# Designed miniproteins, single chains, continued (3): the designs that were tried, part 30

Each design is a single chain, and the fold is of that chain. pLDDT is the mean over its residues in the fold that is shown.

## One batch from the design tools (miniprotein)

Design m9017
Fold by ESMFold2-Fast:
Structure m9017 (fold): chain A 98 residues (1-98)
Amino acid sequence: SFEELKEEIVEEFREKLLKAKSLDEMIEIFRETLEYLKERIKDEEKLLEAIGAVIETLGEVFEEKTADLSPEERAAKRAELKAAIVKALSELFDAKNV
């Protein structure tokens, strides 16, 4: 059921991203999805696998939604997205205080 759970979360995440109106909204959806994964998946290896799938999906949807932008605008938005991913992951794992 982990594979089914991961697939459901990734598909729901993709649908939410497609409805997002801005990069900021995509980043917010990503952060909410990371917190949901952390609450639902207690096995660290499975959590990392699910996070990897979510990051891959975020990248794919970003490229789809920015395909009509100039190369310069797309590069700037991609840099902003990468910085936001690093920050979200840092905050998620910095909260790993037990």
Scores: mean pLDDT 84

Design m9018
Fold by ESMFold2-Fast:
Structure m9018 (fold): chain A 61 residues (1-61)
Amino acid sequence: MAQVVADWISQLPPESAVIALKHLQKEDPVTAEQAAKLLLKHPDQRVRNAAKEILQELEQE
């Protein structure tokens, strides 16, 4: 599940990938956490930063 979502997000333009990941965090935090862990290795810094931010937010709450 999370792997398929992460793969789909990784195929989007970086700006769209960040938006999709943030939207997923609000709708399904568990899947968002798993997808964010996979996206930490993404080649685009913006996507990696969004993934780190989501993981940090989920750890605190």
Scores: mean pLDDT 77

Design m9019
Fold by ESMFold2-Fast:
Structure m9019 (fold): chain A 83 residues (1-83)
Amino acid sequence: MMKMSEELLELNKELAAAIKAGDTEEAIELAERLAELAEKASREEQLGAEAGLTMNLMLAYVLGQEETARAIAEAIERVQRAA
């Protein structure tokens, strides 16, 4: 079974792949799932998830994916609020 830190890392990798593929719907779903999982995680795991989400937010901005960027920004806010 995947550890929480490993699952959060894998979700961030999947999110990056969805962003690169232009799969807006999948990217939004992955960002929401990432936030839900991170809300239940330890502080150290939350910091790791937030770092990954921040990198994906920058990627979405560079690719002009406004809806995806908004979903990721909301996910970051949810993780920060849970801390």
Scores: mean pLDDT 83

Design m9020
Fold by ESMFold2-Fast:
Structure m9020 (fold): chain A 77 residues (1-77)
Amino acid sequence: SELEKFVEKLVEKAKELIKKAKEYGLNDLAEELEKEIEELKKLFNDPNTTDMELTKKIFRLMAIMSEIELQIRIKEK
């Protein structure tokens, strides 16, 4: 499904960002993002998960990704 493809691409982008965050010394944010990815995968594979719960988790993950991108930008000048 399109949602499945979107989640897979989002997770891959998040994994790349975790790698970059660790290179910039953002280990706590990288660990938080890793934990959110694990929780998203559990929700996505649970047939009892509602669309609203999945959407909220996706927004949460994207918010952490944005925070990491901002912190990297600050460290780059």
Scores: mean pLDDT 84

Design m9021
Fold by ESMFold2-Fast:
Structure m9021 (fold): chain A 84 residues (1-84)
Amino acid sequence: ADELFKKALELAKEGKSEEAARLGSLAVNQLVAQGKYSEALKKVKELYKVDEEAGRKVAKSLATTSRALGYFDTAKEAEKLLKQ
């Protein structure tokens, strides 16, 4: 997860928003599957600061996965990033 997220940040800095979002989503979904939902949320916020488009797409992925796994608080926080 950490290596995937690091690569996502590098792609985001290069303006490759779509690929950054794809790798970022894979990384945060792995963290949620490991029970690291708070760390996943931190990484989504970090990506959002670098690339709002990629961060928003990953926030949507985190919200969906967190809801499916019953982490409603994390899903709610991720959804807040989608409001603007």
Scores: mean pLDDT 81

Design m9022
Fold by ESMFold2-Fast:
Structure m9022 (fold): chain A 110 residues (1-110)
Amino acid sequence: MSPLEQLLAELEALVAQLLAATSKQDQLQLVDQILELLDEIGRAVEERLTDPEQRGIALALIDYTKSSLEDLRQQLANATSAADQQALVAAMAAGVRRTLAFLRELLRNS
């Protein structure tokens, strides 16, 4: 696998761990790891996508996903019910999975 494909596989593994986590503390730590990995993926995209339009779209999607996760992370930190925690984790996981699917499709077509 390319280094970028390896980072995407690591991101997928972190999402699976996030969905399996039961404590708020573990969920928050996993979200922080996902945010750090999205920064690494952004740098790898800048270095490896040669088409300026595809690179720009990928970077914009990564930035949007990071902002969305930061907002949801704040909501998760403030969540007082197990139902709210579960809904927020599911929303974050779904968002990251959509970004993964898009980036993988873009890499296949570039």
Scores: mean pLDDT 88

Design m9023
Fold by ESMFold2-Fast:
Structure m9023 (fold): chain A 93 residues (1-93)
Amino acid sequence: SEEIERGAEGARRGALAAAEGSRAGDAAKEAGGVVGAMGGGLSAALAGKREGRGEEGAEAGAEGARRGAEEGGAEEPGARLAAEAAERAAEGA
C-alpha cells in the first residue's frame, strides 16, 4: 500500500530528525521529529486498518521509526524507544 509506505516514511523522517536534533542539542528539531515519527506511525496504522492490514501498517510505522533513529545516529535503547513511541501512537488509532 502506498499509504502505509507513506506513513512509514513519515515515521522514518521524523525519527531521523529527532535523533539528529538530540545529538546537535536542537530541542525544537528533536521535539518536531518526535511528533513527526508518531504522526507517521499513526498514519501507517490507520492506512493498514482501512486496508484490512492493521498489523502490517503498525509494524511498518514502528520499523520506519527505528530505521530513522538508527540513520540519525541513535544507539540502543534510543532506536527501540523510537519504535515503541510509534507503536503507542498506532494503539491510539
Scores: mean pLDDT 81

Design m9024
Fold by ESMFold2-Fast:
Structure m9024 (fold): chain A 76 residues (1-76)
Amino acid sequence: MTSDEQEAKKILDSLPKKDQELLNKGAKEIAEKYGMPYSTALKAIVSVYQTLGDVEKAIETAEKLLGLAVEDRAAQ
């Protein structure tokens, strides 16, 4: 794993189990939807969660940001 992936997992493991399950599920759904590694989706969701403090909003915001990143990369 990259250092960023290890840090993201460490942060996830420090959260309440309910929040861990929701963030993990969101990361898997985003990874499947955009065809990206689960680790990339997880890192993005965890980073957004640290800023917002809201699981549902973190998942929604991360999906939006990752969707834009995939679209931008496809345009090149």
Scores: mean pLDDT 76

Design m9025
Fold by ESMFold2-Fast:
Structure m9025 (fold): chain A 97 residues (1-97)
Amino acid sequence: MPESLVRRLAAEAGISVRQARAFLRYFAGDDPEAPLALGFPGLAEGIAAIYERFKRLAALGAGLDLFPLLRHVPVEELLRMSTAELAARIQALFEPE
């Protein structure tokens, strides 16, 4: 993962460099050079928007560890979801039909 991207996300989202790196690693998987993270247009802005939603959920007592639960959901889909839709998607993971 490029350090410039990590620093840009940290500045834009108002989070620490450590948190930004963890967030980007989540979307890149275990490979910091993974095409997934590098292939998305507006990557830093999109990830910052998702992170802002998770920060709001954390303020309500939800853990920031929700990222592993949503790993199989496309980033573009996550960006389109409301907070209520994100909560519903997370709940569906415990009650699949």
Scores: mean pLDDT 52

Design m9026
Fold by ESMFold2-Fast:
Structure m9026 (fold): chain A 62 residues (1-62)
Amino acid sequence: MPKLARATSDRVLNMVTGERLPVGTEILVTRETSDGMVYGVDLATGEPVLAPASALEVLEEL
């Protein structure tokens, strides 16, 4: 199931621009990898993001 998460560090990467997103950015988690990486979408922009799972706080499972 997709999850709502929030960035707890500046380690969330916008995959289109290559920019690091600020702490507090809300992410819809779409996929988790076996190596602890998370793929998602920035809820403000709709752009794809990549982050280590340790950089995210899960707020809600959708």
Scores: mean pLDDT 82

Design m9027
Fold by ESMFold2-Fast:
Structure m9027 (fold): chain A 68 residues (1-68)
Amino acid sequence: MMLSDEEAARAREELLARYREARLEYQKTGDKSALAEVERELRAFLGRLSSAQYDAAVAELAALQEEL
């Protein structure tokens, strides 16, 4: 089922926060297991979005990746 805009925004915020933490952990320890898990969850999440929700999620992910 498609997510509402509010559901998509909330899930996006949570997943991007977890992605940030996993990237920082990988940088400190070299352990990419948490990062791989979050990337898998992000892929599944992106597959559930409308075109507009997907574009918003990808834009925020790109901004976060530039910050890290």
Scores: mean pLDDT 80

Design m9028
Fold by ESMFold2-Fast:
Structure m9028 (fold): chain A 78 residues (1-78)
Amino acid sequence: PNMFYNMGDYLAAGDSYERTARELEKQGNPLSSIGYHLSGVFYDKSGKKDKAIDMYKRSLEIDPDNTDARQNLDKLLA
């Protein structure tokens, strides 16, 4: 069910997407890029900027054409 998110819920979402993305990456599934990107978004929302940067970089290693991940990374590095 959909619930209102807070900083703790965002961190938990980031951790969940990171675990899913790592599993997809082990399977050679390019959708792991989307998983890392979503993990980065939720880590950013939770204030975990260093983790968000790491996740966006991993997303871009798998799919360099992921424009949203690149733009989000650039904003955090500015």
Scores: mean pLDDT 81

Design m9029
Fold by ESMFold2-Fast:
Structure m9029 (fold): chain A 82 residues (1-82)
Amino acid sequence: MATEQVKEDLEEAIKLAKSDDPKDIARSVGLTLRAISLEPEADPEVFEEERKRWLEVVRKSIKEAAEKDPEKRELYEGLLEA
């Protein structure tokens, strides 16, 4: 079952997304993409709720990082791939 692994990855992604270090934010995005790749095998309702919550936290953290470093905001935007 992928549900527990998805939750753990998303929780770690959320913690990393709260960091203002670009490296932590990049890892957060990577963990999320991995969780999304497990979507067909995870519980759809649980996964969608956690994905939604995670996405908001990651977006907010990336936006804050871009605010601190406007010269690299395009890079941060690319990481989120929104």
Scores: mean pLDDT 64

Design m9030
Fold by ESMFold2-Fast:
Structure m9030 (fold): chain A 96 residues (1-96)
Amino acid sequence: MSPMKEAIDKMAEVLSEVFGKPFEEVKKILEEAVKEGLSMAEVMAMLIFGWPLEEARNLSDEQRIEVGKEILEALLKKGKISEEEYEKLVKELEEL
């Protein structure tokens, strides 16, 4: 089995573009996430809020919702989703 390096690199490129973070910083966070078994919400908390690994691991349900909203806002600002899609997804996230 090939190492997941190419998948990590492609994800890092997309997230770097969307969040305006340096590619190498995003790649390092994704590599640590794979190594440590982190969820996407925990990875995004580290990228969006700059939280350290230990703090990201202990995300509450409320913090996971907040991370989801920040992801949706970033996607909207980059033109990856419409304003109508953003409002619908935020509402669905808050109803969970």
Scores: mean pLDDT 72

Design m9031
Fold by ESMFold2-Fast:
Structure m9031 (fold): chain A 93 residues (1-93)
Amino acid sequence: MTEEERIEELRKKLEELSEEEKEELEFAREVLREAAENPSPEKLRLALAAMLWGTEMQVGREEALRLAREDGLSDEEVEEYLRLFREEFERRK
C-alpha cells in the first residue's frame, strides 16, 4: 500500500466517524497534548492508552492486538489500557 493510498483511507475513516467517535478522537488528542506539555507517569500511561485506541480505530482490534504483541503487550494489558481510556473519557464528560 502506498503512503498516498494510506492517507486517503485515513481521511475517509475520519469523515465517516460518528459524533461519539469524534469526541473520543478529540479526547485522545487532548491527553496526548497534556502528556507532551507536562509529562508524568500517569499522563504517559493515559497517552499510551490513547495511542492504542487510535491504532484500533485505524486498523481494527485484531490487527491492533497483533501490533501490540510485537511491542511486548499482552491482549489483557491492551484491554486494560482501552478500559482506562474509556473510563477517563467518561469521567471528563
Scores: mean pLDDT 77

Design m9032
Fold by ESMFold2-Fast:
Structure m9032 (fold): chain A 101 residues (1-101)
Amino acid sequence: MNEVQKALLDGIVDVLSKYPAVEVTKDGNTLTVKVKDTPEGEAIRRAILLHGELFPGLDVSVDGNVVTITVKPDVEKYFPTVEHARRAAEALKFLIDAELR
């Protein structure tokens, strides 16, 4: 996994791990996010879907209460530095906070 891919993946884990409404597991370049069937969980699911649509190199799929986020290797073409990837991951927090309002 390249450094940009790793920074984005780790940043998303850091953001999501702060919310008790979700449980995150990491396997390679893929995150499996189990979302609680609560208003907070639903808000986080919507934020993850929007985040995936806004940032290239992310694939997001939903199966019931499970959201799968894959950070593709080609993400380094879209984020010139590790810092850009970290800021993209941090944007997920702002999207979650907006959905919770």
Scores: mean pLDDT 84

Design m9033
Fold by ESMFold2-Fast:
Structure m9033 (fold): chain A 70 residues (1-70)
Amino acid sequence: ELPELVPASELSDEEKREYVDEVKKIGATSNDPLVQELRKELVEAVENKAPISTQHAIANQLVLTYRSLS
């Protein structure tokens, strides 16, 4: 199931991390090149320890892109 889009200001850092993990799993199942590129950016942001707000923003962009393909 696709996670709900929630404003970042309403999420704790732990909830943002859980959201990012779920979105990474969803992105892995897509064959769309744009979704794959956004997933790559998300994985790199996590590995490079980017701010959680940055990780969450990329995750939201992936979900929005994935929804537009449905």
Scores: mean pLDDT 76

Design m9034
Fold by ESMFold2-Fast:
Structure m9034 (fold): chain A 83 residues (1-83)
Amino acid sequence: MSKEEILREVRERADRASEEAKRSGLPAVRTTLKAKSKEDQEIYEEAAREVLATRGIRYIERQEDGSIVFPVLSPEALAAMKA
């Protein structure tokens, strides 16, 4: 996959997770990214860091299987952090 395709996918997944957190009444939901190759996994991690930096989140947890997990805040939780 191209880096631009991965960035788009990560942005879309983060936006959907934020909407899901709001609909479920949760402050955050954990999102997991797992690529089929190690090279793509590194690009996914870089893309996730770039997307999440705009939301004040710089922490990404790497799992034993190489997948990465990061929290996506609801719009309400993000607003509360700024208050």
Scores: mean pLDDT 71

Design m9035
Fold by ESMFold2-Fast:
Structure m9035 (fold): chain A 85 residues (1-85)
Amino acid sequence: MKDLLNKIKELAEKAGVSPEDLKQLIKLLEEAIKQGKTDEGVSDVNQIIDYIKKGDYQKAASKFTSMSLILIGEQIDKELEERKK
């Protein structure tokens, strides 16, 4: 979990995403995982987390970058609309 948090922060900086926004996303993902929520989007993130736990950072980084940008982008788009209100 700590390694995942640091990795996400690094990727966020390169993608131009605020670390604060990612902290909230991480909390939501942890809660969904703890409760065993079967969400199609969350299931994909679980695969990436599993790769990280196994130490396969190369595969995790490649898939994580593409998928995380999609998930984070969707969440940020929603928040950006709220900020303009």
Scores: mean pLDDT 56

Design m9036
Fold by ESMFold2-Fast:
Structure m9036 (fold): chain A 100 residues (1-100)
Amino acid sequence: SAEEVLKLAEDIGVLAVIALDELKAQGAPQEVIDRLEEIVRELSRLLQELKENPLNLEAWERMIELAEEAVELIEPYDPVMAAHLRRLVERLRELLEELK
C-alpha cells in the first residue's frame, strides 16, 4: 500500500539521520559527512514530494539510489546500521515492484 511504502521511506530517512550523527561522533572524514548530509537533505525533499505524489516513480527510484549510496557510506563505520538500512531499502524495492 502507499501508506506502507511512505512509512518505509520515513524509516529510511530517520535511520540516515541517526547514522549521520553516529559517523560525526566517530570522527568520519568530512567528505563522508558532507555527502551523507546532502543525501539526508535530498531524502527529506523526496519524501515530501512523494507524500504529495506517491505515484512519482522517478522520485521513488531516486530515493532508493540515494539510500543505497548512504548504505555504502555508512558501512565502514557502522556495519550494523548499514545492514539495517539495506534491509529497509530492499523491502521498499520489493513493495514498489508489486505496484508496477
Scores: mean pLDDT 87

Design m9037
Fold by ESMFold2-Fast:
Structure m9037 (fold): chain A 58 residues (1-58)
Amino acid sequence: SGADELAALGKEYAARAAPEGLDRLTRVTAGAVIRVEEGGSAEEERARVEKAGQENAA
C-alpha cells in the first residue's frame, strides 16, 4: 500500500539522517502514513517525506 511504501521510504531516509533531524523526520513520516491511511494523497505525502529526508540528511 502507499502507506507501507511511505514507511519504507522514511526508514531509508532515517538511516541517512543527521542525529538532530531524526526525530523530526520520524514524526513527518508517521504523520504522512496516517494521512494516507485516512484517504489522503500518497503522492503528496511521499513528496513531504522526501523533502524532510533531504532537509535532515547527514
Scores: mean pLDDT 82

Design m9038
Fold by ESMFold2-Fast:
Structure m9038 (fold): chain A 73 residues (1-73)
Amino acid sequence: MAAAEEAERRREQAVEDARRAFEEAAKVLPEARSGILTEGESVVDAMLKTSAEQAEAAARAVRAYAEKLRAQA
C-alpha cells in the first residue's frame, strides 16, 4: 500500500542525506577521507536494513556530527 512506499522513500532520502554528510565531512578533512568514507558505507548499509524512523534519526545524528567536524576543521 502507499504507506509502505512512503516509508521506503523516506528511508532512501535519509540514506542519501547521510551519504552527502559523509562526503562533505571527507572534503573538509582530506587526511581522514578514506576512513570517513569507509565508515559512511558501513552506516548506510545499516540504515538500509532498519525502519524509516530509525534511518531518519541516524541521518540527523550523522549530519550533526559532520557539522561539528566542519566547524572544527
Scores: mean pLDDT 76

Design m9039
Fold by ESMFold2-Fast:
Structure m9039 (fold): chain A 81 residues (1-81)
Amino acid sequence: KKAEEYKKQGEEALKNGDYLTAARYFMKAAKIYMEEGNYDKAIEYLKQAYEAVQKIPDPEEQQNLRKELKKLYDEIVEKMP
């Protein structure tokens, strides 16, 4: 439920051009899917977050979110069987 709510909030932020907010909600959804053992969806929403991050106009914010994405990606890969 919470992962689906974060996904929808990320999609709404993306439609509004709020790429920073969209990336953060997609990352939250990916983390919950990872914790549930749904690694396919975790990777799917991590990719959605990465696409949103590429559209962030501020280079410093973009770079900071890329570091957070890399950390989350590593956590997902480490938890995969």
Scores: mean pLDDT 84

Design m9040
Fold by ESMFold2-Fast:
Structure m9040 (fold): chain A 100 residues (1-100)
Amino acid sequence: SKEEEAEKLIELTIKEIVKLLKYGIENNVPEEEVEEELLDVMKTLKKALDSLGVKLTKEMVEKMYEEIIKKLKEELNEEDFKKAEKILKKVKEKVLKELE
């Protein structure tokens, strides 16, 4: 179903965002560059969902970001987690604003 395909795309996007944040922090990539990469990942997700006839909603974004935060807490130390959370919050705010 389109809903099952959408859920799979969301799960893959969550994994990609976690991977990009971990890599960016571990390799001291500038925060602005990591933010731009995450925004591109979210734009790619929106286009993929649109092609399935599924609308990316604010509720979906909120749930995705809660899952990303949980995964980052498990995989990063406290200092690196705080850096990742800061970047993620900025990306989330920009994505949600575009959905308004």
Scores: mean pLDDT 88

Design m9041
Fold by ESMFold2-Fast:
Structure m9041 (fold): chain A 73 residues (1-73)
Amino acid sequence: SPVAERHMDEVIEYMRKRGASERVIAVGRLLREDPNLTVEQIAERLGVSKGTARRAIREFHELMLEYEAEREA
């Protein structure tokens, strides 16, 4: 959806301004393309271990919650 893709672009820009790592931003880009990607698929696409991918995904979700909270304020 163009609306969902636009929201993800705004989230990615917010994360970049907050100083998120390039790995966290890469997670956002992957989920923008396919929101149903598994941890294993993200790890494969990033060329990292499953543990590293899990940490990046967790950081991504934490920043998503911060973005939502600031948007509602």
Scores: mean pLDDT 83

Design m9042
Fold by ESMFold2-Fast:
Structure m9042 (fold): chain A 62 residues (1-62)
Amino acid sequence: MKEDLIKALKLLRENPDMTLEEVAEQLEKEGYTNAAEVLRGMKEAGLSREETIKKLENLIKK
């Protein structure tokens, strides 16, 4: 799971023009389905792209 979240964070940071939905679709295509689900959940909760990045950073640290 931690590796899935690291991949999500990397895609978000390397692709600033991608939406949360586009990043989730890319993660799903690459087999990181858990990370895609987490991003979709954050979007459903109304988190911004920046808030999502911060949440992922905190989850990866602990």
Scores: mean pLDDT 80

Design m9043
Fold by ESMFold2-Fast:
Structure m9043 (fold): chain A 69 residues (1-69)
Amino acid sequence: MAAGLAGDPAAVGPLMEKLLNSEDPQVRLDALRALIVIGHPDAIPALKRAAEEDPFPEVRALAKRYLGL
């Protein structure tokens, strides 16, 4: 079973929530970096959405770079 450890898949859901719904661009950047480190495929739709739709250009650039866009 997934455990609450760093890089654990159980963290993916809460991090996707922070990336897509946080009003603070720094919180979104931190969530994006954490999702990249985890590397879980379930995060890919959230990363694509951040790459295309995030109002903060640094979030979009980091997500695009990770996805190879």
Scores: mean pLDDT 77

Design m9044
Fold by ESMFold2-Fast:
Structure m9044 (fold): chain A 81 residues (1-81)
Amino acid sequence: MELTPEELKINREFQKKFDEVLAKLKAGELSLEEAKEEVRKIVEEYVKKMEEIGVKLSDQEIELLKRIAEAELEEAYKKAQ
């Protein structure tokens, strides 16, 4: 099934905000722990926006999304050191 325009917009906003956190982490403007906290907020906002358009994510899907995002931050942090 094709994603709705609303789902695509929410996914693009999530990616943009994540990329901004990643850029700040790479620039040394955020610690790894601060970046993880920012990503947690971004994931919570993503989930809320998805629920507002009728897309309910499971707790397992939310946890997986958080872990994937945190893993990307950790890899970027290792490469910046």
Scores: mean pLDDT 82

Design m9045
Fold by ESMFold2-Fast:
Structure m9045 (fold): chain A 75 residues (1-75)
Amino acid sequence: MVREGEAETPGRSGSAAAMAAVLAASGALPQGGTSKEEGDRVIGELTLADGGRARVEVELEGEKAKRARAVVEMP
């Protein structure tokens, strides 16, 4: 089952914004993963404590996160 979450996080770091979006979508903590920067976005692929997977996109405004979105695929 797939769930989505969004967070508007003006002035937050990208990592904090990504964490907030994943928690909103799944309720599970990330255990690890990879990320890459593409222009004004950071894209992450994360493994969750419950065995699920999350894909996170963080939209940047300068050096800070503007918003984050997560799509969670349950185990």
Scores: mean pLDDT 67

Design m9046
Fold by ESMFold2-Fast:
Structure m9046 (fold): chain A 57 residues (1-57)
Amino acid sequence: SDSDNNSYFDNVYNDSDNSGNSSVSGGMIDRDSDIMNDDMMNNIMNMMSDSMSFMSS
């Protein structure tokens, strides 16, 4: 909860401060990229687990 509060406020302030450095488009794309990255990582982890299981087994 403490971490959650800090992250929320930090994100809002960071976005305002980074306005000159980062575009709002970056924020929108970041969300899409994050979801895709998470899915890709999960897929890679599953493949690695399967590969390791076959090699170890």
Scores: mean pLDDT 53

Design m9047
Fold by ESMFold2-Fast:
Structure m9047 (fold): chain A 100 residues (1-100)
Amino acid sequence: SVAEEVQALLERARELLERAEASTDPAEQRRLLEEAAGLLLEAAGLLMDVASPAERARLQAAVADFVARYTAALAAGDLEGMAAVVREFLAWLEAARAAL
């Protein structure tokens, strides 16, 4: 089901985020955070495909905010900021999935 596919993506993103936060290598942290971000965007896309028009609009707004904040942190070389943005979006998507 879409709900099971989204859950699997969110669980993988959480594992990558935890590995990034445990890593002492900035290059590995960035790679893991970029991979987690990609999984969160895939999960958001799947949720949008089954969402009502109102829920889809909220998902699109959340994705736009996430992309803007993540891109800003990446451009600044701010790994802590990248991790924070990934964590916040992960939590938001988990709540959105639970509400559907």
Scores: mean pLDDT 90

Design m9048
Fold by ESMFold2-Fast:
Structure m9048 (fold): chain A 107 residues (1-107)
Amino acid sequence: MNRKELKKIVGKIAEKYKGKEVKFSDIIKDLFEEIDGKPISDKFWNFIVKTNKDYSPEELFVQGKPYGLFFRLLLQELKPYLPNEETYRELMNSSVSELLNKKIKLV
């Protein structure tokens, strides 16, 4: 997927949840559904969570680990829809397990 497609899909998901608090895991699941045209499987979701849970998006990206670029790009495209810069920074530096359980208000 190219960055232009990611930006379009993130914008669509942000519009759906505009003014609402949404669990970050629901944003990611909606993103995979828009990309693949079908809901993410429980097996694949559990694999992503298990392999990345202890690392932040920033740590995954800096270390060149799987999904580091994906989480970083997703958060960068989501940034305009977040209430402030601090929320963006907290998400980038939270472990994936913490991040997935966070409720985020989209504006």
Scores: mean pLDDT 76

Design m9049
Fold by ESMFold2-Fast:
Structure m9049 (fold): chain A 96 residues (1-96)
Amino acid sequence: VQLQESGPPLVQESGTLTLTATVTSGSANGVALVLQHPDGSLEVVGGTSTSLSAGQTATVTISNLTLEDSGLYYAVGAAPSGPPTFGQGTKVTVVP
């Protein structure tokens, strides 16, 4: 399976961030959006447990943004067979 993330590169504190993960090829038995903080820690920010086929999307909306919501966001898909697949990642910066 292949995954592509999209979202804005810059968002304001106290605002709203919408992230979309698209399955670009194959299928996933679920898709999570994961934030990697600058210190390397990982946080699951949302997703879906529903199976997605190529062309289908999972959308996650994060409200009341804080500076700690800055980092690299990855889509992670549970493949029908084999290990989980990571997307390319998208960098989001939350500014005051």
Scores: mean pLDDT 79

Design m9050
Fold by ESMFold2-Fast:
Structure m9050 (fold): chain A 85 residues (1-85)
Amino acid sequence: SHEREKELLKKKAEELRQELEDMGLRGTITVHEEPTGTYILEVEVEIDGERVRGTIVIQFVDGEIASVSRSQAMLELLEKALAKQ
């Protein structure tokens, strides 16, 4: 159901926000819905005075999360954040 997908997305966005906060990062997370049951989470944070953007693509099938893909930029963002811990 569309409401279940929205609840799962909200939970995933909150989990990501908490993960970024635990890394000492502050930024924005924007959610975009695509026509095929695909959602894109756009993440923008500031690291060492530079604005870094990454994306996470979440695909739903039958109201459940079928796949989660992180862009190369998102992986590099997370690696930079972890290296500062």
Scores: mean pLDDT 75

